# Designed miniproteins, single chains: the designs that were tried, part 52

Each design is a single chain, and the fold is of that chain. pLDDT is the mean over its residues in the fold that is shown.

## One batch from the design tools (miniprotein)

Design m1785
Fold by ESMFold2-Fast:
Structure m1785 (fold): chain A 80 residues (1-80)
Amino acid sequence: DEVFAEALRKFAEVAQKIPDPEVATRVALLLSRALLALQDGNFEEAEKYADRAVSLITDPELAEEARKVFEEAKKAIENA
């Protein structure tokens, strides 16, 4: 729960840095779905949502930040 809440907060920070509000909303939605899939133990589905979200981020540094947050959340859930 703490891991999920922290990951959501970090994803919100990433989305806030996206200048297009429609893209920001779509990225936030996809990353939230990725986190829900991680909690459900569906790592394949989580990776697909994360990949789709990252592909929408045109800034490569921001895309890498989003990927890092996802990988940290995945690792924390795997070790839970």
Scores: mean pLDDT 82

Design m1786
Fold by ESMFold2-Fast:
Structure m1786 (fold): chain A 87 residues (1-87)
Amino acid sequence: EEIAEYIRRATEKLRRGENPVEDLKKAADIAEKEGLTKLANYLRVAAKSIELGRDPSEYLRKAAELAEQAGLPETAEAIREFAEVVS
């Protein structure tokens, strides 16, 4: 799952103390291209929350639920792991 790949990259960047926002935006762009508009929107809002120094947890939770509903279990798992690391 291509979305999961970019979310995993975002998690790796967080673990290194690097900014994950660009990889989250890339994941959102791919989700939008695949017609997953709600998932893309929650990923973008989560990225914006991180940029503003706010808690992205509720938006990431919603994104993971939407990924599961879309039949994307690797993407849902990657989002949950990212949420664990960012909190």
Scores: mean pLDDT 87

Design m1787
Fold by ESMFold2-Fast:
Structure m1787 (fold): chain A 74 residues (1-74)
Amino acid sequence: SSEQQQRIRDLSRRGVAARTPEERARALYELGLAYEEAGKLDEAKAVYQTVVDRYPDTPVAEEAKKKLEELLAK
């Protein structure tokens, strides 16, 4: 729990510091993974959806879409 909370805080800070669309998309994708590990599935879905909608041309967009589809199937 403490480790997951710290990871979420660190990833949120990376998002604020991100200067390019690819850096922001990667930070959001990693934040989504951290939310999944913490069992925060609604937050993970929202973050993955943001990557798919706002950063579709980034390398992580396809991975985010797959994660979103997996979470929606449950």
Scores: mean pLDDT 81

Design m1788
Fold by ESMFold2-Fast:
Structure m1788 (fold): chain A 82 residues (1-82)
Amino acid sequence: SVDDLIQKAKEYEKQGNYLKALIYRLEALSLLLDPEEAARLNLGLMMVYYGEKENNPHLKEAGEGLVTYLEKRLTNQRALEV
């Protein structure tokens, strides 16, 4: 379920494994997002991955910002439905 994937992501964040955490968050969000939003989330994840690999903190921060923005959009959409 989506909640199981989010729980898995939180466990990896607690371990300091942010890349695996982002992958599980991406999987959870992809079950709820349209294909365009899923593509943007993939872009954000790749930016974090390459930002860390290349020691580019600006690229990593931009990728994290994109992922957070999409997670907030999903949360706001659910709040409007309630």
Scores: mean pLDDT 72

Design m1789
Fold by ESMFold2-Fast:
Structure m1789 (fold): chain A 62 residues (1-62)
Amino acid sequence: SVVENIKFSNEVLDKLTEEVREEMVKEIGEELAKKKATEPEDIAKLAYEYVKKNGEKYLKKS
């Protein structure tokens, strides 16, 4: 669900340092722009997929 995907992404973001969090949000934004994701459901899905694939990398940097 969209709500669960947003919640999961926020839980990962909350565990990061501010600097690493800003980096991950920027990189998610770049992926969203590249795929022209404008609808909330598509944005949430792509953000969740990005965090699932790359979240561990950011957690290790924090």
Scores: mean pLDDT 72

Design m1790
Fold by ESMFold2-Fast:
Structure m1790 (fold): chain A 125 residues (1-125)
Amino acid sequence: EKEKLKAEGEKLQKEADELFKQAQELLDKAIAYLKKGDTEKALEAAREAKRLIERYAELGKKAVELYSKYSKEEGEIMRAVFGGDLSALISKAKEAAALAKKNKDASEAVKVLEEAIAYAEEVMK
C-alpha cells in the first residue's frame, strides 16, 4: 500500500534530518577543537561525525528506495535531497581534514575524516 510506504519514508526522512543536523554540529565542533589545538576532543567529535554520516547515508539510501516505490518522481527528488546533504557533509569534513593535516598530533582525526568522506562519496555513486 502506497500510504504505508509514504509513512515509512517520512519516518526515515525525519530520522535522517536529525542525523544530518547532529553530524554538522559534530563537524563544527571538530573544526573548533582543531583551531584550538585540542586534538583529543577533535578526534572524539570526528569519530562521532563519521558514525552519523555513515548512518545518514544508509538511511538516505533506504528512504530513496521507499519513495521510489511510492513514486519514481518523489524518489528522484529524495535522491537529490540526500545527495545534496551528503555533499554538504563531505565539504565540511574536507575542511576539518585540512585543518587536522596542519597538526602532527591530529593524524588519527585526518584518517577518521578521510574515511567518512570516502564512505559518503561511495554512497553518492
Scores: mean pLDDT 85

Design m1791
Fold by ESMFold2-Fast:
Structure m1791 (fold): chain A 83 residues (1-83)
Amino acid sequence: SALEEARRLQAEAQRLADEYEANPSKEKLLELMRTSLRLGELVAETLREMAAAGELPQEAADAALARLAEERAALQAEMAALE
């Protein structure tokens, strides 16, 4: 399920964050950022599915998706700046 995948990705992100704090590196930071992007996309997919199923009003889903798209663009720009 999407919730199970989200929990798995959150656990992965925490592990990567702990590893980064212990021994910082550009590679570890980029891996943490990639994991965050994957989690964000999973949330976006879940919102689209909920709206399609009638579990969430379309206008609420659209607003949340727009915010997530802005956050994704900001994270992608930050990742690009690390090159």
Scores: mean pLDDT 81

Design m1792
Fold by ESMFold2-Fast:
Structure m1792 (fold): chain A 86 residues (1-86)
Amino acid sequence: APTLRRLAALFRAGDFDGALALMREAGFSDGLLERIREMLARNMSPADLAASMDLLIALLPELREEREPFLKNEAAREALERWLNL
């Protein structure tokens, strides 16, 4: 999952604006981006968010082998929706 790995790297680096921009480029709706922004501001630290992305990559073998844009893979989309509900 190249997009998911890039996203995790941006969160680990503390580049939240870059992470949100990558999500927008990957086809996230403004509603999903606002929800992620609220999570960052109120519910989850950037370090915890990065750790959640690393765990998601580790637990979902299909995402590790995927080469398409993240949101064009249904399993990756479903996994991300679960992550957003943390």
Scores: mean pLDDT 61

Design m1793
Fold by ESMFold2-Fast:
Structure m1793 (fold): chain A 93 residues (1-93)
Amino acid sequence: SKALEIAEEMIELAKEAVEKAKKGDILGAIGLTIRIIGLEIDLEKIAPDNELAKEVGRLSIEASRYALRGDIDKAEELIKRAEEKFKELKESE
């Protein structure tokens, strides 16, 4: 589904944002965070009632925000939670 595709892209962008932040590329991490927010807007339009996809999006945005704050451990924890919710989303279809 389109919601599944968007949720997967949000997780991958969040992982890239964490890696950029770990390397000190804060501008790169900000750019990726903006792209994740854009995808959340698209997800809300396409699948407003898909709570699992929205939860994946929320966790992906929070992970990128923690990475920007320098809290890499919390960012990686949130990515793992997003991946777990994404697995539930895949199994729900």
Scores: mean pLDDT 88

Design m1794
Fold by ESMFold2-Fast:
Structure m1794 (fold): chain A 85 residues (1-85)
Amino acid sequence: MVTQAEMEELAERMVRKAVELRGAKVVAIDTQQLSPTVVEGIGAGELDGKMIMVTVRLEVRDGEVFVLLTPSLSEEEVKELQELL
């Protein structure tokens, strides 16, 4: 069984990677549990003097972790993050 602490740590790592995939430098990361099976990570990054925001959501189902599609992530980014799990 995946714990909340493990999910939050994983969400932080996935958010960091998502910011880096956009070529941005990580500025801040925050994580929160949205439900018993879903954790959200929000990352702020700097890209060419502009601030970008990336939201990653992870869901645990039958002991497996899935990266969910969000308005701030492309299908390609979701696939790359899923391959890191």
Scores: mean pLDDT 80

Design m1795
Fold by ESMFold2-Fast:
Structure m1795 (fold): chain A 75 residues (1-75)
Amino acid sequence: SWMEEIKKVEKETLEKLKKAKTPEEMKEIVLEGLNKIEEIAKEYNVPKEEYLEIVKEFRKKAKKIFDEFKEKLEK
């Protein structure tokens, strides 16, 4: 199912984000994850409203990891 594929991409992307060592690396990881989610959504003809909610939730999770990383950089 497309939901399982998206959840797998989200999990893999968030794991990569946690291991990232620079803001630039984190940015590339998020862009790669978003591209994969978009490809799955297009392949399965996921409704626009559902796709937007998935992207919103994913961006929230990614932002939390980015904010935590930035806090460590600022000391």
Scores: mean pLDDT 81

Design m1796
Fold by ESMFold2-Fast:
Formats: C-alpha cells, structure tokens, sequence
Structure m1796 (fold): chain A 85 residues (1-85)
C-alpha cells in the first residue's frame, strides 16, 4: 500500500512536470485510493482560462503503475489561443 502510493506520486509528479513544460498551463494532480491494492491518479492540464486541455488517468495496482486513459478536451481551442499569442 505505501509503496503503491509512493510509486503513484512519483509517476504523477513526473508526468505533471512534463505536461506543464509542453502546454505551459496549470497542472492539477489528484490521487485517490479506491481499494486496498488499487490507487487511481489523475493529471489534468488547464489552459490559462482554466479549461481542461488534457486529462490523463493512471492506476497503480500491486506496485505497478499503468496508463488507463488519455482525454484531449478543448485541445483545438487551446491550440487556437496559443497560435494567437
């Protein structure tokens, strides 16, 4: 359990740092323990207007972290705004 939470925190922080560098927006990290053996993490990238641009969901199970899903809401609007700068 503790090792799984630590693995999730490291993975979430590394991903958050990468996404913040790529998108230049605010990155929010949420980690939730959903069972004794499973921890879910979410990393959401927000544009400067606070709109979600990218959401990444990952799971740590039995000490192994894996990507569950990636979503790209409002990416087109974000790219338009970025191009206008």
Amino acid sequence: MEAELEAMRRAAQELADQLEKEYGGEVRVTITQVSETTVLGAVVVLDKSGRPVMAVLFETRDGETRLVSEEWPNLEEYEKAKAAE
Scores: mean pLDDT 69

Design m1797
Fold by ESMFold2-Fast:
Structure m1797 (fold): chain A 76 residues (1-76)
Amino acid sequence: SMAEVQAQINEINAQLVKELEEMVKNKAPREEIEKVIDDYLAKIRALMQQVYSPEQVDALVAKLREYLRKLAEELE
């Protein structure tokens, strides 16, 4: 269901935020942070594909990538 997919995406996002906070605290290189973001986005994309059109998935993933990039910068 859409609600189940959204709950899974929310859980993955919470895990990603915690991992990013820890990586920034430990002075992880930007390249490693970007790799972690890309890995999580791939997982989220797979879930979104179950309930959204290809065009919607591309737009949502692009928006989420931009949000996560800004979040990582704010944590520095």
Scores: mean pLDDT 81

Design m1798
Fold by ESMFold2-Fast:
Order: structure tokens, then sequence, then C-alpha cells
Structure m1798 (fold): chain A 64 residues (1-64)
């Protein structure tokens, strides 16, 4: 399943769920990122992690 997550900064992460709710994908700037996407639906709060910057946070799922 693919998910798009919007963080508090307005930046997005688009990730494909691989297993155990973890998703791998990219930020809107093209940086590698992880998102926790366990059965996610629009409006859910999920964890996000930018691999390049090491920043982690929570974002809202806006598309699945």
Amino acid sequence: MKVTVKGASGKTVTAEEIENGAGRGFTDDGNPALATARGAKVGDQVGVYDILTGESGVGTVIDV
C-alpha cells in the first residue's frame, strides 16, 4: 500500500508499505524517508523519519 503523509512543516513523504507497517519512500525534496504506515487511512497520525537529515516526527496521512 502507498501512503502520502504531511508533516507539521507542510512537507510530504510518499512511502510504500513493505512489512509490519513500515513504509519506504521519499520526501517531496527527493530525500530517502521512512513512514510508519500500518493499515493507514486518511486522517491518521503516523511516524515519519527523514534518513538524510535524521529528523523524525509525526505527520497526518492525506492519501492512501
Scores: mean pLDDT 71

Design m1799
Fold by ESMFold2-Fast:
Structure m1799 (fold): chain A 100 residues (1-100)
Amino acid sequence: SSEVEALLDEILREALAAARALAAGDVDTFLSHLERMRALVERLARLTGMPEEVLEEILALIDEAAALARADPHDPARQAQVLALLTRMLELIGRALREA
């Protein structure tokens, strides 16, 4: 579906923009990109019939990334943990779409 492809492109774009904001220490901008990614992932789940358990796991990763960024946005170790969570989110999205 062209709409599914467009949503995937937007999710990736938001993830890259979030990573840039985090590297700059801009927590408010980072959190705005996470909120946008949440909405795009929820829309993708509705269009693809993603299992509820998979959607809940993806959203939990977004929530954990937000919590870590709020706790210490300037700690390189916390930034690395946040990026790992976003990477895991993208891997789960890709897997869910291949198994659909």
Scores: mean pLDDT 88

Design m1800
Fold by ESMFold2-Fast:
Structure m1800 (fold): chain A 104 residues (1-104)
Amino acid sequence: FVPLLEEILSLPREEQVELLREELLRLGMSEEEAEELVRALVNREPVRPDISSRLYDALAARLAADPAALPEVVRLMLLMAVLSSDEADLPKLRAEAAALEAAL
């Protein structure tokens, strides 16, 4: 869990953005939905409710179809957290990831 976060943080911003887009498309979201979600996160704008609802439905469907997809869902959530965070937020994000790993 924490190693996955550190791996994501080691990537350039452009690669983090591309990786998130790839994961969203893999979930079955459209290119337009993926682009809008990434744009909103990077610019720290509220995600459109329709896009947010579509994302959660897609995640729920993916996990229902294959519970072994949990690592893919976790990676997606970490990518979203990293892209929506400032450099100043990174210590908090690392602490939260460590706490979640310890709770498992």
Scores: mean pLDDT 76

Design m1801
Fold by ESMFold2-Fast:
Structure m1801 (fold): chain A 88 residues (1-88)
Amino acid sequence: GAKAVIDRGIKVVQDYADKLRSQGKEDAAQRIEDLLAQARRYKDEGDYSKAHEYIFQAIVVYYETTHGKKEGEVVKKELDLFHKLVWG
């Protein structure tokens, strides 16, 4: 169900933030943590669509930070398409 997808997304992105922090990329890790705080807030309100959008934004931040802006743009387009197909 939608909740299980959001729970897994939060866990994956939390692991991304922890990995970046361990590498000294504190600003990027904090940006991901701020986005996760929003994802958790919307999840608690039952707004899984908005929670999913914040998870996707956090994934984009991770890929921009680790692979560069061009890869982040590719990931953003793929995730935006996936979000539109799942949520309308």
Scores: mean pLDDT 84

Design m1802
Fold by ESMFold2-Fast:
Structure m1802 (fold): chain A 87 residues (1-87)
Amino acid sequence: SLLDSVLDIARITGKLLGIDDKVLDEIIFQSLNTALKDLVGEEVDSIADAIAKYRELEATDPALAKKIAQLALGEINILLNKYVKER
């Protein structure tokens, strides 16, 4: 799925940048939660819940799910750049 590709890119990029898995998980979580809040008005408490919500939307509204994955990728890039700049 598009989300799986986004998550793979984020984890590969994070590893190349020397970002701790815990920090990377927080960046991924915040990015997915921002996309879900902006596009569907829902907030989630964990990465697992965010992924589960995305899978539900991918099954019921694939076009909306694609927009969520694209917005999440954009937010991940913004947060990764902020993290690198603050180091």
Scores: mean pLDDT 83

Design m1803
Fold by ESMFold2-Fast:
Structure m1803 (fold): chain A 64 residues (1-64)
Amino acid sequence: MVEEKVKEILELGEKGMKEAIEKGDLGGASKIGGIAYGAATETRKNPEKAEEALKELKEVIEEL
């Protein structure tokens, strides 16, 4: 369960980073990568935060 959520976070982050890079937004790509990595690490420690972390990551990607 936890590893599946971590994988979902990392896949979403990787997708967002690729889209930002394609737009030439290297700063946005770096920000998305950092948030995704932090969210994955936090989810492994506190699995109950996985859904909130996913929502925050989606919001960041949508704003870029």
Scores: mean pLDDT 79

Design m1804
Fold by ESMFold2-Fast:
Structure m1804 (fold): chain A 66 residues (1-66)
Amino acid sequence: MEKVERLRERAKILKENLEGAKRMVESSSKASPEDAARFERGYESMKEKYKKAEKEYEEEEKKLKE
């Protein structure tokens, strides 16, 4: 149980960070192309981390349901 709870919490934090990064990309596009590119790279990096964490959580959750 504890491992699934840790993975769920990690995925939740990364999802919140990803949503924040997306808002920064949307805001920065109005400021400068350089800032927009920087935030967009950060968003893509966070998106990959979130996808990996979500997959790990789903795999562990499936093991508990079987």
Scores: mean pLDDT 77

Design m1805
Fold by ESMFold2-Fast:
Structure m1805 (fold): chain A 68 residues (1-68)
Amino acid sequence: SSEVPSAEQWAERARAGGDDELADEILELGKQKKYGSMSGLILRAASDPRKPLGKGTVSPELALIGQL
């Protein structure tokens, strides 16, 4: 309930799922410190069952994304 994954950790998860474009966008937003936009992007991807993040993301991880 206390550790929020970094932009790099979310990007690695996206790449592991084969979504290199999403990983690159997450890293760019993190580099720009646009954490609100980054959080929104991750939540949208995690909520889409067709996306790699959505296939493996469960309720506890969604709560952590909401802390970004």
Scores: mean pLDDT 66

Design m1806
Fold by ESMFold2-Fast:
Structure m1806 (fold): chain A 84 residues (1-84)
Amino acid sequence: SPREALRRAAELARKGAEYAKNGDFEKMSQYAKEAADVARRGGHLGGGTASAFGQAYEDAKQGNPESAHRGAEGGARLAEEDAR
């Protein structure tokens, strides 16, 4: 169901945020991409979570891990809200 797809996407997004918390922005990006793909297959067209994780990855590349962590946490929260 679309709801179960969004729940799965939220779980994947949360794992992405946990990887970001541990400084693993490559794994963060992988989980965020999987979350976006699952949400899209579930019929969700909102890009808020994908945009937040994309910005987090760019912030990490620019040497701003604190901003990257906040962005990843925001992305996970958006995905979790979409699953409610």
Scores: mean pLDDT 83

Design m1807
Fold by ESMFold2-Fast:
Order: C-alpha cells, then structure tokens, then sequence
Structure m1807 (fold): chain A 61 residues (1-61)
C-alpha cells in the first residue's frame, strides 16, 4: 500500500516474452517457481511471464 517513491520496474517486461510460445512461457514460469518466490526480482519476472501468457491466450482466440 505504501509507495515511498516511484518504484523500480516492479513488473518485468512482458514484451521480452511476447515472441515465446505458450509452452515456452509455461516452462519459463516453472523455472522461476523453483527460485525464491519472495524475491522481488523473481516476482517481477513471474508477473511478466503471466502477462505474456494472458496475451498469448488472447491471441489464440
């Protein structure tokens, strides 16, 4: 709830995963889940992969 200042890039860049297939995105997510999920860097990458997965799923429709 408290944002002391403009936060650093809290969400990873989903565009870097936009060219990956859904299966590749799932594999990337699984790799990140093996890391410490409390790490903000891991959380940012997970959010980026999840956003890319949502975009890929929408594109499949």
Amino acid sequence: AEVPEVPPAVFGDPEKYADLTRDELVAKRNELLKKDIRDPEVQRELSAVNLALVDKWKAER
Scores: mean pLDDT 68

Design m1808
Fold by ESMFold2-Fast:
Structure m1808 (fold): chain A 92 residues (1-92)
Amino acid sequence: SEEDILRKLERRRRELERIIERLREMRRTASPAIQAEIDATLRDAEALIRELDEAIENRDTDIKKLLLLDVRYLAVKSGVLVIERMLARERA
C-alpha cells in the first residue's frame, strides 16, 4: 500500500540519519585519506536524504524510482563498510 511504502521510506531516512551521525563520529579520529572517503559517503547520504524527503513529500510510489533509491542506499552502506575496513587496517 501507499502508506506501507511511505513508512519504509521514513524508516530508510532515519537509518541514513544514524549513518551520517556514525560517519561524523568516525571522521574525528580518521586519517586525512579516510576523512576524504567519509566526506564522499556523507555527500552521497545527504543527497539521498534530500531525494527521500522529496519522494515522501510527493507521496511518490513509482516502482523504478523506489528501486533506484534502494540501490543508492545499498551504495551508501557499502561505502560505510569500506570505511570501517580502512580504519581497521590503519589500526592493525
Scores: mean pLDDT 88

Design m1809
Fold by ESMFold2-Fast:
Structure m1809 (fold): chain A 65 residues (1-65)
Amino acid sequence: SEEELRREIGRALAYMQLAIAKKSPDKKKAAEEVKKTVERLRDQGLISDADYEEILKEIEELEKK
């Protein structure tokens, strides 16, 4: 379905940005940017709750230094 396709794209976008953030010299700033992106995707219904929760856990790990 179109809804499923949009969620697949949203998931891919969020994970790509997370992967880039993990390689950033400023991980704290990068983590905040990913968090804003994933929150917007969730608000728009472009990401599943399960993927949202998994990415938030990864962001929390990234913020811990």
Scores: mean pLDDT 82

Design m1810
Fold by ESMFold2-Fast:
Structure m1810 (fold): chain A 95 residues (1-95)
Amino acid sequence: SMDELLSLLDQLLDLMIEVLKTHDLSVFRQMLDLLLELIRKMKELNYPDSLIDDVVGSVRLTFLDVLSRLSPEQQAQARKLWDEFLEEVEKIKES
């Protein structure tokens, strides 16, 4: 619903601010999980795939900032999380 979408957007903004401050991979994972829920709601509301792609592209900038501030081991974990997130986005678009 629209009310659910607005609630998810508010929660996403809070997590984006937290991940940019902390560079914590667990917060980053929570942000990606919430973003997947947001994308599922966008699909239910018949938003076009191009808008979903624009949202993913915007979050990619956050991913790149986080990645630049991590150790090599954490960078590998962050890339895995991002790749798994992109795979789930494509599955949602196909549904």
Scores: mean pLDDT 83

Design m1811
Fold by ESMFold2-Fast:
Structure m1811 (fold): chain A 84 residues (1-84)
Amino acid sequence: AITLPNSAEELRADAEAWLAGLEASVAAWRARNPDASAEQQALFNRVLAAQRELAARILAGAPKEEIIALAQEQEAAIEAWLAE
């Protein structure tokens, strides 16, 4: 697709930018949600771990099939969070 990276270098640059944004978003979320329940905090941390793993695999040059599988696992984790 026209909006997807065409090379490993482009994909890595996108992953690096995404990780920088994720760190800022995590800090902001924790500051706004100091009273989050232990269950909410644990699920949030699980989602973050999945996102960081996805970025790490992209940066390592993982095959597209592995990236898709991890993205689907992340989506399932987010759906579980929203169902709470």
Scores: mean pLDDT 69

Design m1812
Fold by ESMFold2-Fast:
Structure m1812 (fold): chain A 103 residues (1-103)
Amino acid sequence: SLKKVLLVEKNLAKTGFKDSYLTGAYKVIWALKELPKLKEEEDILSSLAIILGALEVYGKDILPLLKKYANEEVFSLVQNILEGLESGSDPLEILQKAAEELL
């Protein structure tokens, strides 16, 4: 569950472990699960920005999280974002295009 992931990250932080990777993974999981529920453009853009930021840092390493937590529609959208980033497209243009697909 999301609460369990957050608890694990908090416990790791208490051990002096700087794990930006696990913090990023938690944010991605949260955004992936919430994205299909969002209706407001600002909320969609904010969630997509979290996903895009994580994709810039982790690239293909987030693929197991996509398969586990994203539905088919969100999975397809995030793969398109990753492809755009890998091709050197402007992050703002990628976000705008992805938001238009959901609106």
Scores: mean pLDDT 67

Design m1813
Fold by ESMFold2-Fast:
Structure m1813 (fold): chain A 74 residues (1-74)
Amino acid sequence: SSIEKAKELLKELEEKQKKYLEKMKAISTPDPALRDEVIKLTADALRDIGDTLEKLLEIMSIEEIHELDKELKK
């Protein structure tokens, strides 16, 4: 179903976000030499969020997104 496919896409996004947070944790002390890496990692993470949202909108109606939101908040 669309909801099950959406949950899988969100799980994939969660794994990507975990990897992003792991890399960010390694950059725990601000270093000017790492600024571009931080910017790139953050931009990549934001693009992943945007791409996932686009895919969700492609496979789900607004009503189905509302039902998914209810399930995820339980």
Scores: mean pLDDT 77

Design m1814
Fold by ESMFold2-Fast:
Structure m1814 (fold): chain A 96 residues (1-96)
Amino acid sequence: EEIEELLKSDDPLVVRQAIARLVREGRFEEAVKILEKLLNDGNPAFFIAGLSAIEYLVLAGHREEAIRLLEKVLNSDKIKSPRFKADIRAEIERLR
């Protein structure tokens, strides 16, 4: 209930907090789906919030899933910003 309300927010910081709660509850598949939406949204604030929230998956022991998500987003070509593509590539290398 509370998490579902937070995920409907147009505030990227609120959505990032909802992702943290999904990860804490072991709801990793849902967290990955929401992260994919944030990274592909096209809004810079949602992109930054999504990229920062990747660490929640890594700290929970889901590093390989985080890398696969970032690679999927990079390969989807939905991100048009060269800067954001560079940020995703840097994060993938950091996690490897």
Scores: mean pLDDT 81

Design m1815
Fold by ESMFold2-Fast:
Structure m1815 (fold): chain A 82 residues (1-82)
Amino acid sequence: MSSEVRGLSTSLSPDGVKTITIVLERDGRTVTRRFSYPVGPDSWADRQFVGRRQLSENEFEITWSVEVDGVKTTVTEHVTVS
């Protein structure tokens, strides 16, 4: 049976650690998975979530909109959740 992503959230701690929380639903049961890794402290300050794509049960492609000097561009990030 396929898992469905019901929620996706990201946070950045003051020490520069990014945490991704993914909420999955399978057969009426909710499973929460968390993944964290170090990033630059300002890397998420100007990013807006655009979309996500599930590649496998533990792999996701997350698309962000970033604004640099008034120009909007998109950045895609590959995330593996354990």
Scores: mean pLDDT 61

Design m1816
Fold by ESMFold2-Fast:
Structure m1816 (fold): chain A 88 residues (1-88)
Amino acid sequence: SPDIQNIEKMTQLMVDLIRRVSDGEATQDEVDDVFKEITALIKEMSARARNLANVLLDRLFQASSSLTPDQTIAELERRSAEIIAELE
């Protein structure tokens, strides 16, 4: 499914970004570029998949201030797997 592939790509981009930001290796320009790629992937999704992706990102950003980077990645991967299961 193209929706599943786009969710997986979005998840991989976010995991890599969270690790690089945590390590102090990401610039603001690099963060902005990754969010542009994520936005483009979301626009290619069906309305259902796009809604699920937006809810995931909103909840992740709300939770991230209270979580370690590793916990944020675990939450992202867990919620991404739930979305993939729902789209199958």
Scores: mean pLDDT 85

Design m1817
Fold by ESMFold2-Fast:
Structure m1817 (fold): chain A 85 residues (1-85)
Amino acid sequence: MTIEQKLEELTKEAVEKAKKAKTVDELEDIMREAYDKSYEISGGDRIRAGLLFDQVVNALYDLAVKEGREDMFLEAYERFLRSLF
């Protein structure tokens, strides 16, 4: 399976979980799982993992805007980023 195919499956899984998420905490957990899986797909390459995760985050943001949940997404994303630093 190619990295592209793994990314497509990861993005699909994250989007389906995000549609069911009801809280900022649940959405933050989805982002954390997607980040961890991006590292696994990249074979531990931090730069590649970041680029893969950015694609997943963009899909989650597009979903949030479509569903009128942009503020919830931004809060979850800020909390997630703060947890990395």
Scores: mean pLDDT 87

Design m1818
Fold by ESMFold2-Fast:
Structure m1818 (fold): chain A 66 residues (1-66)
Amino acid sequence: SLAEQKFSEVKSKLSEKTATAAQIALEEFKDKTSNAQELAQKVEAYLRSYNANEADIQTLVQALKS
């Protein structure tokens, strides 16, 4: 999917913990959201609840919205 491609492009810039949490969030939400904006919002909320680094969250969210 496009979201998986965007995640792959930035994965190397994320910590291993954030990358793992992001993959779980993408699998959980990709079929439950109607557009990239909603997906990015759900992934952002999930990563924050997982205590992910803010810079990592911003990097991934920006990639998912583009």
Scores: mean pLDDT 82

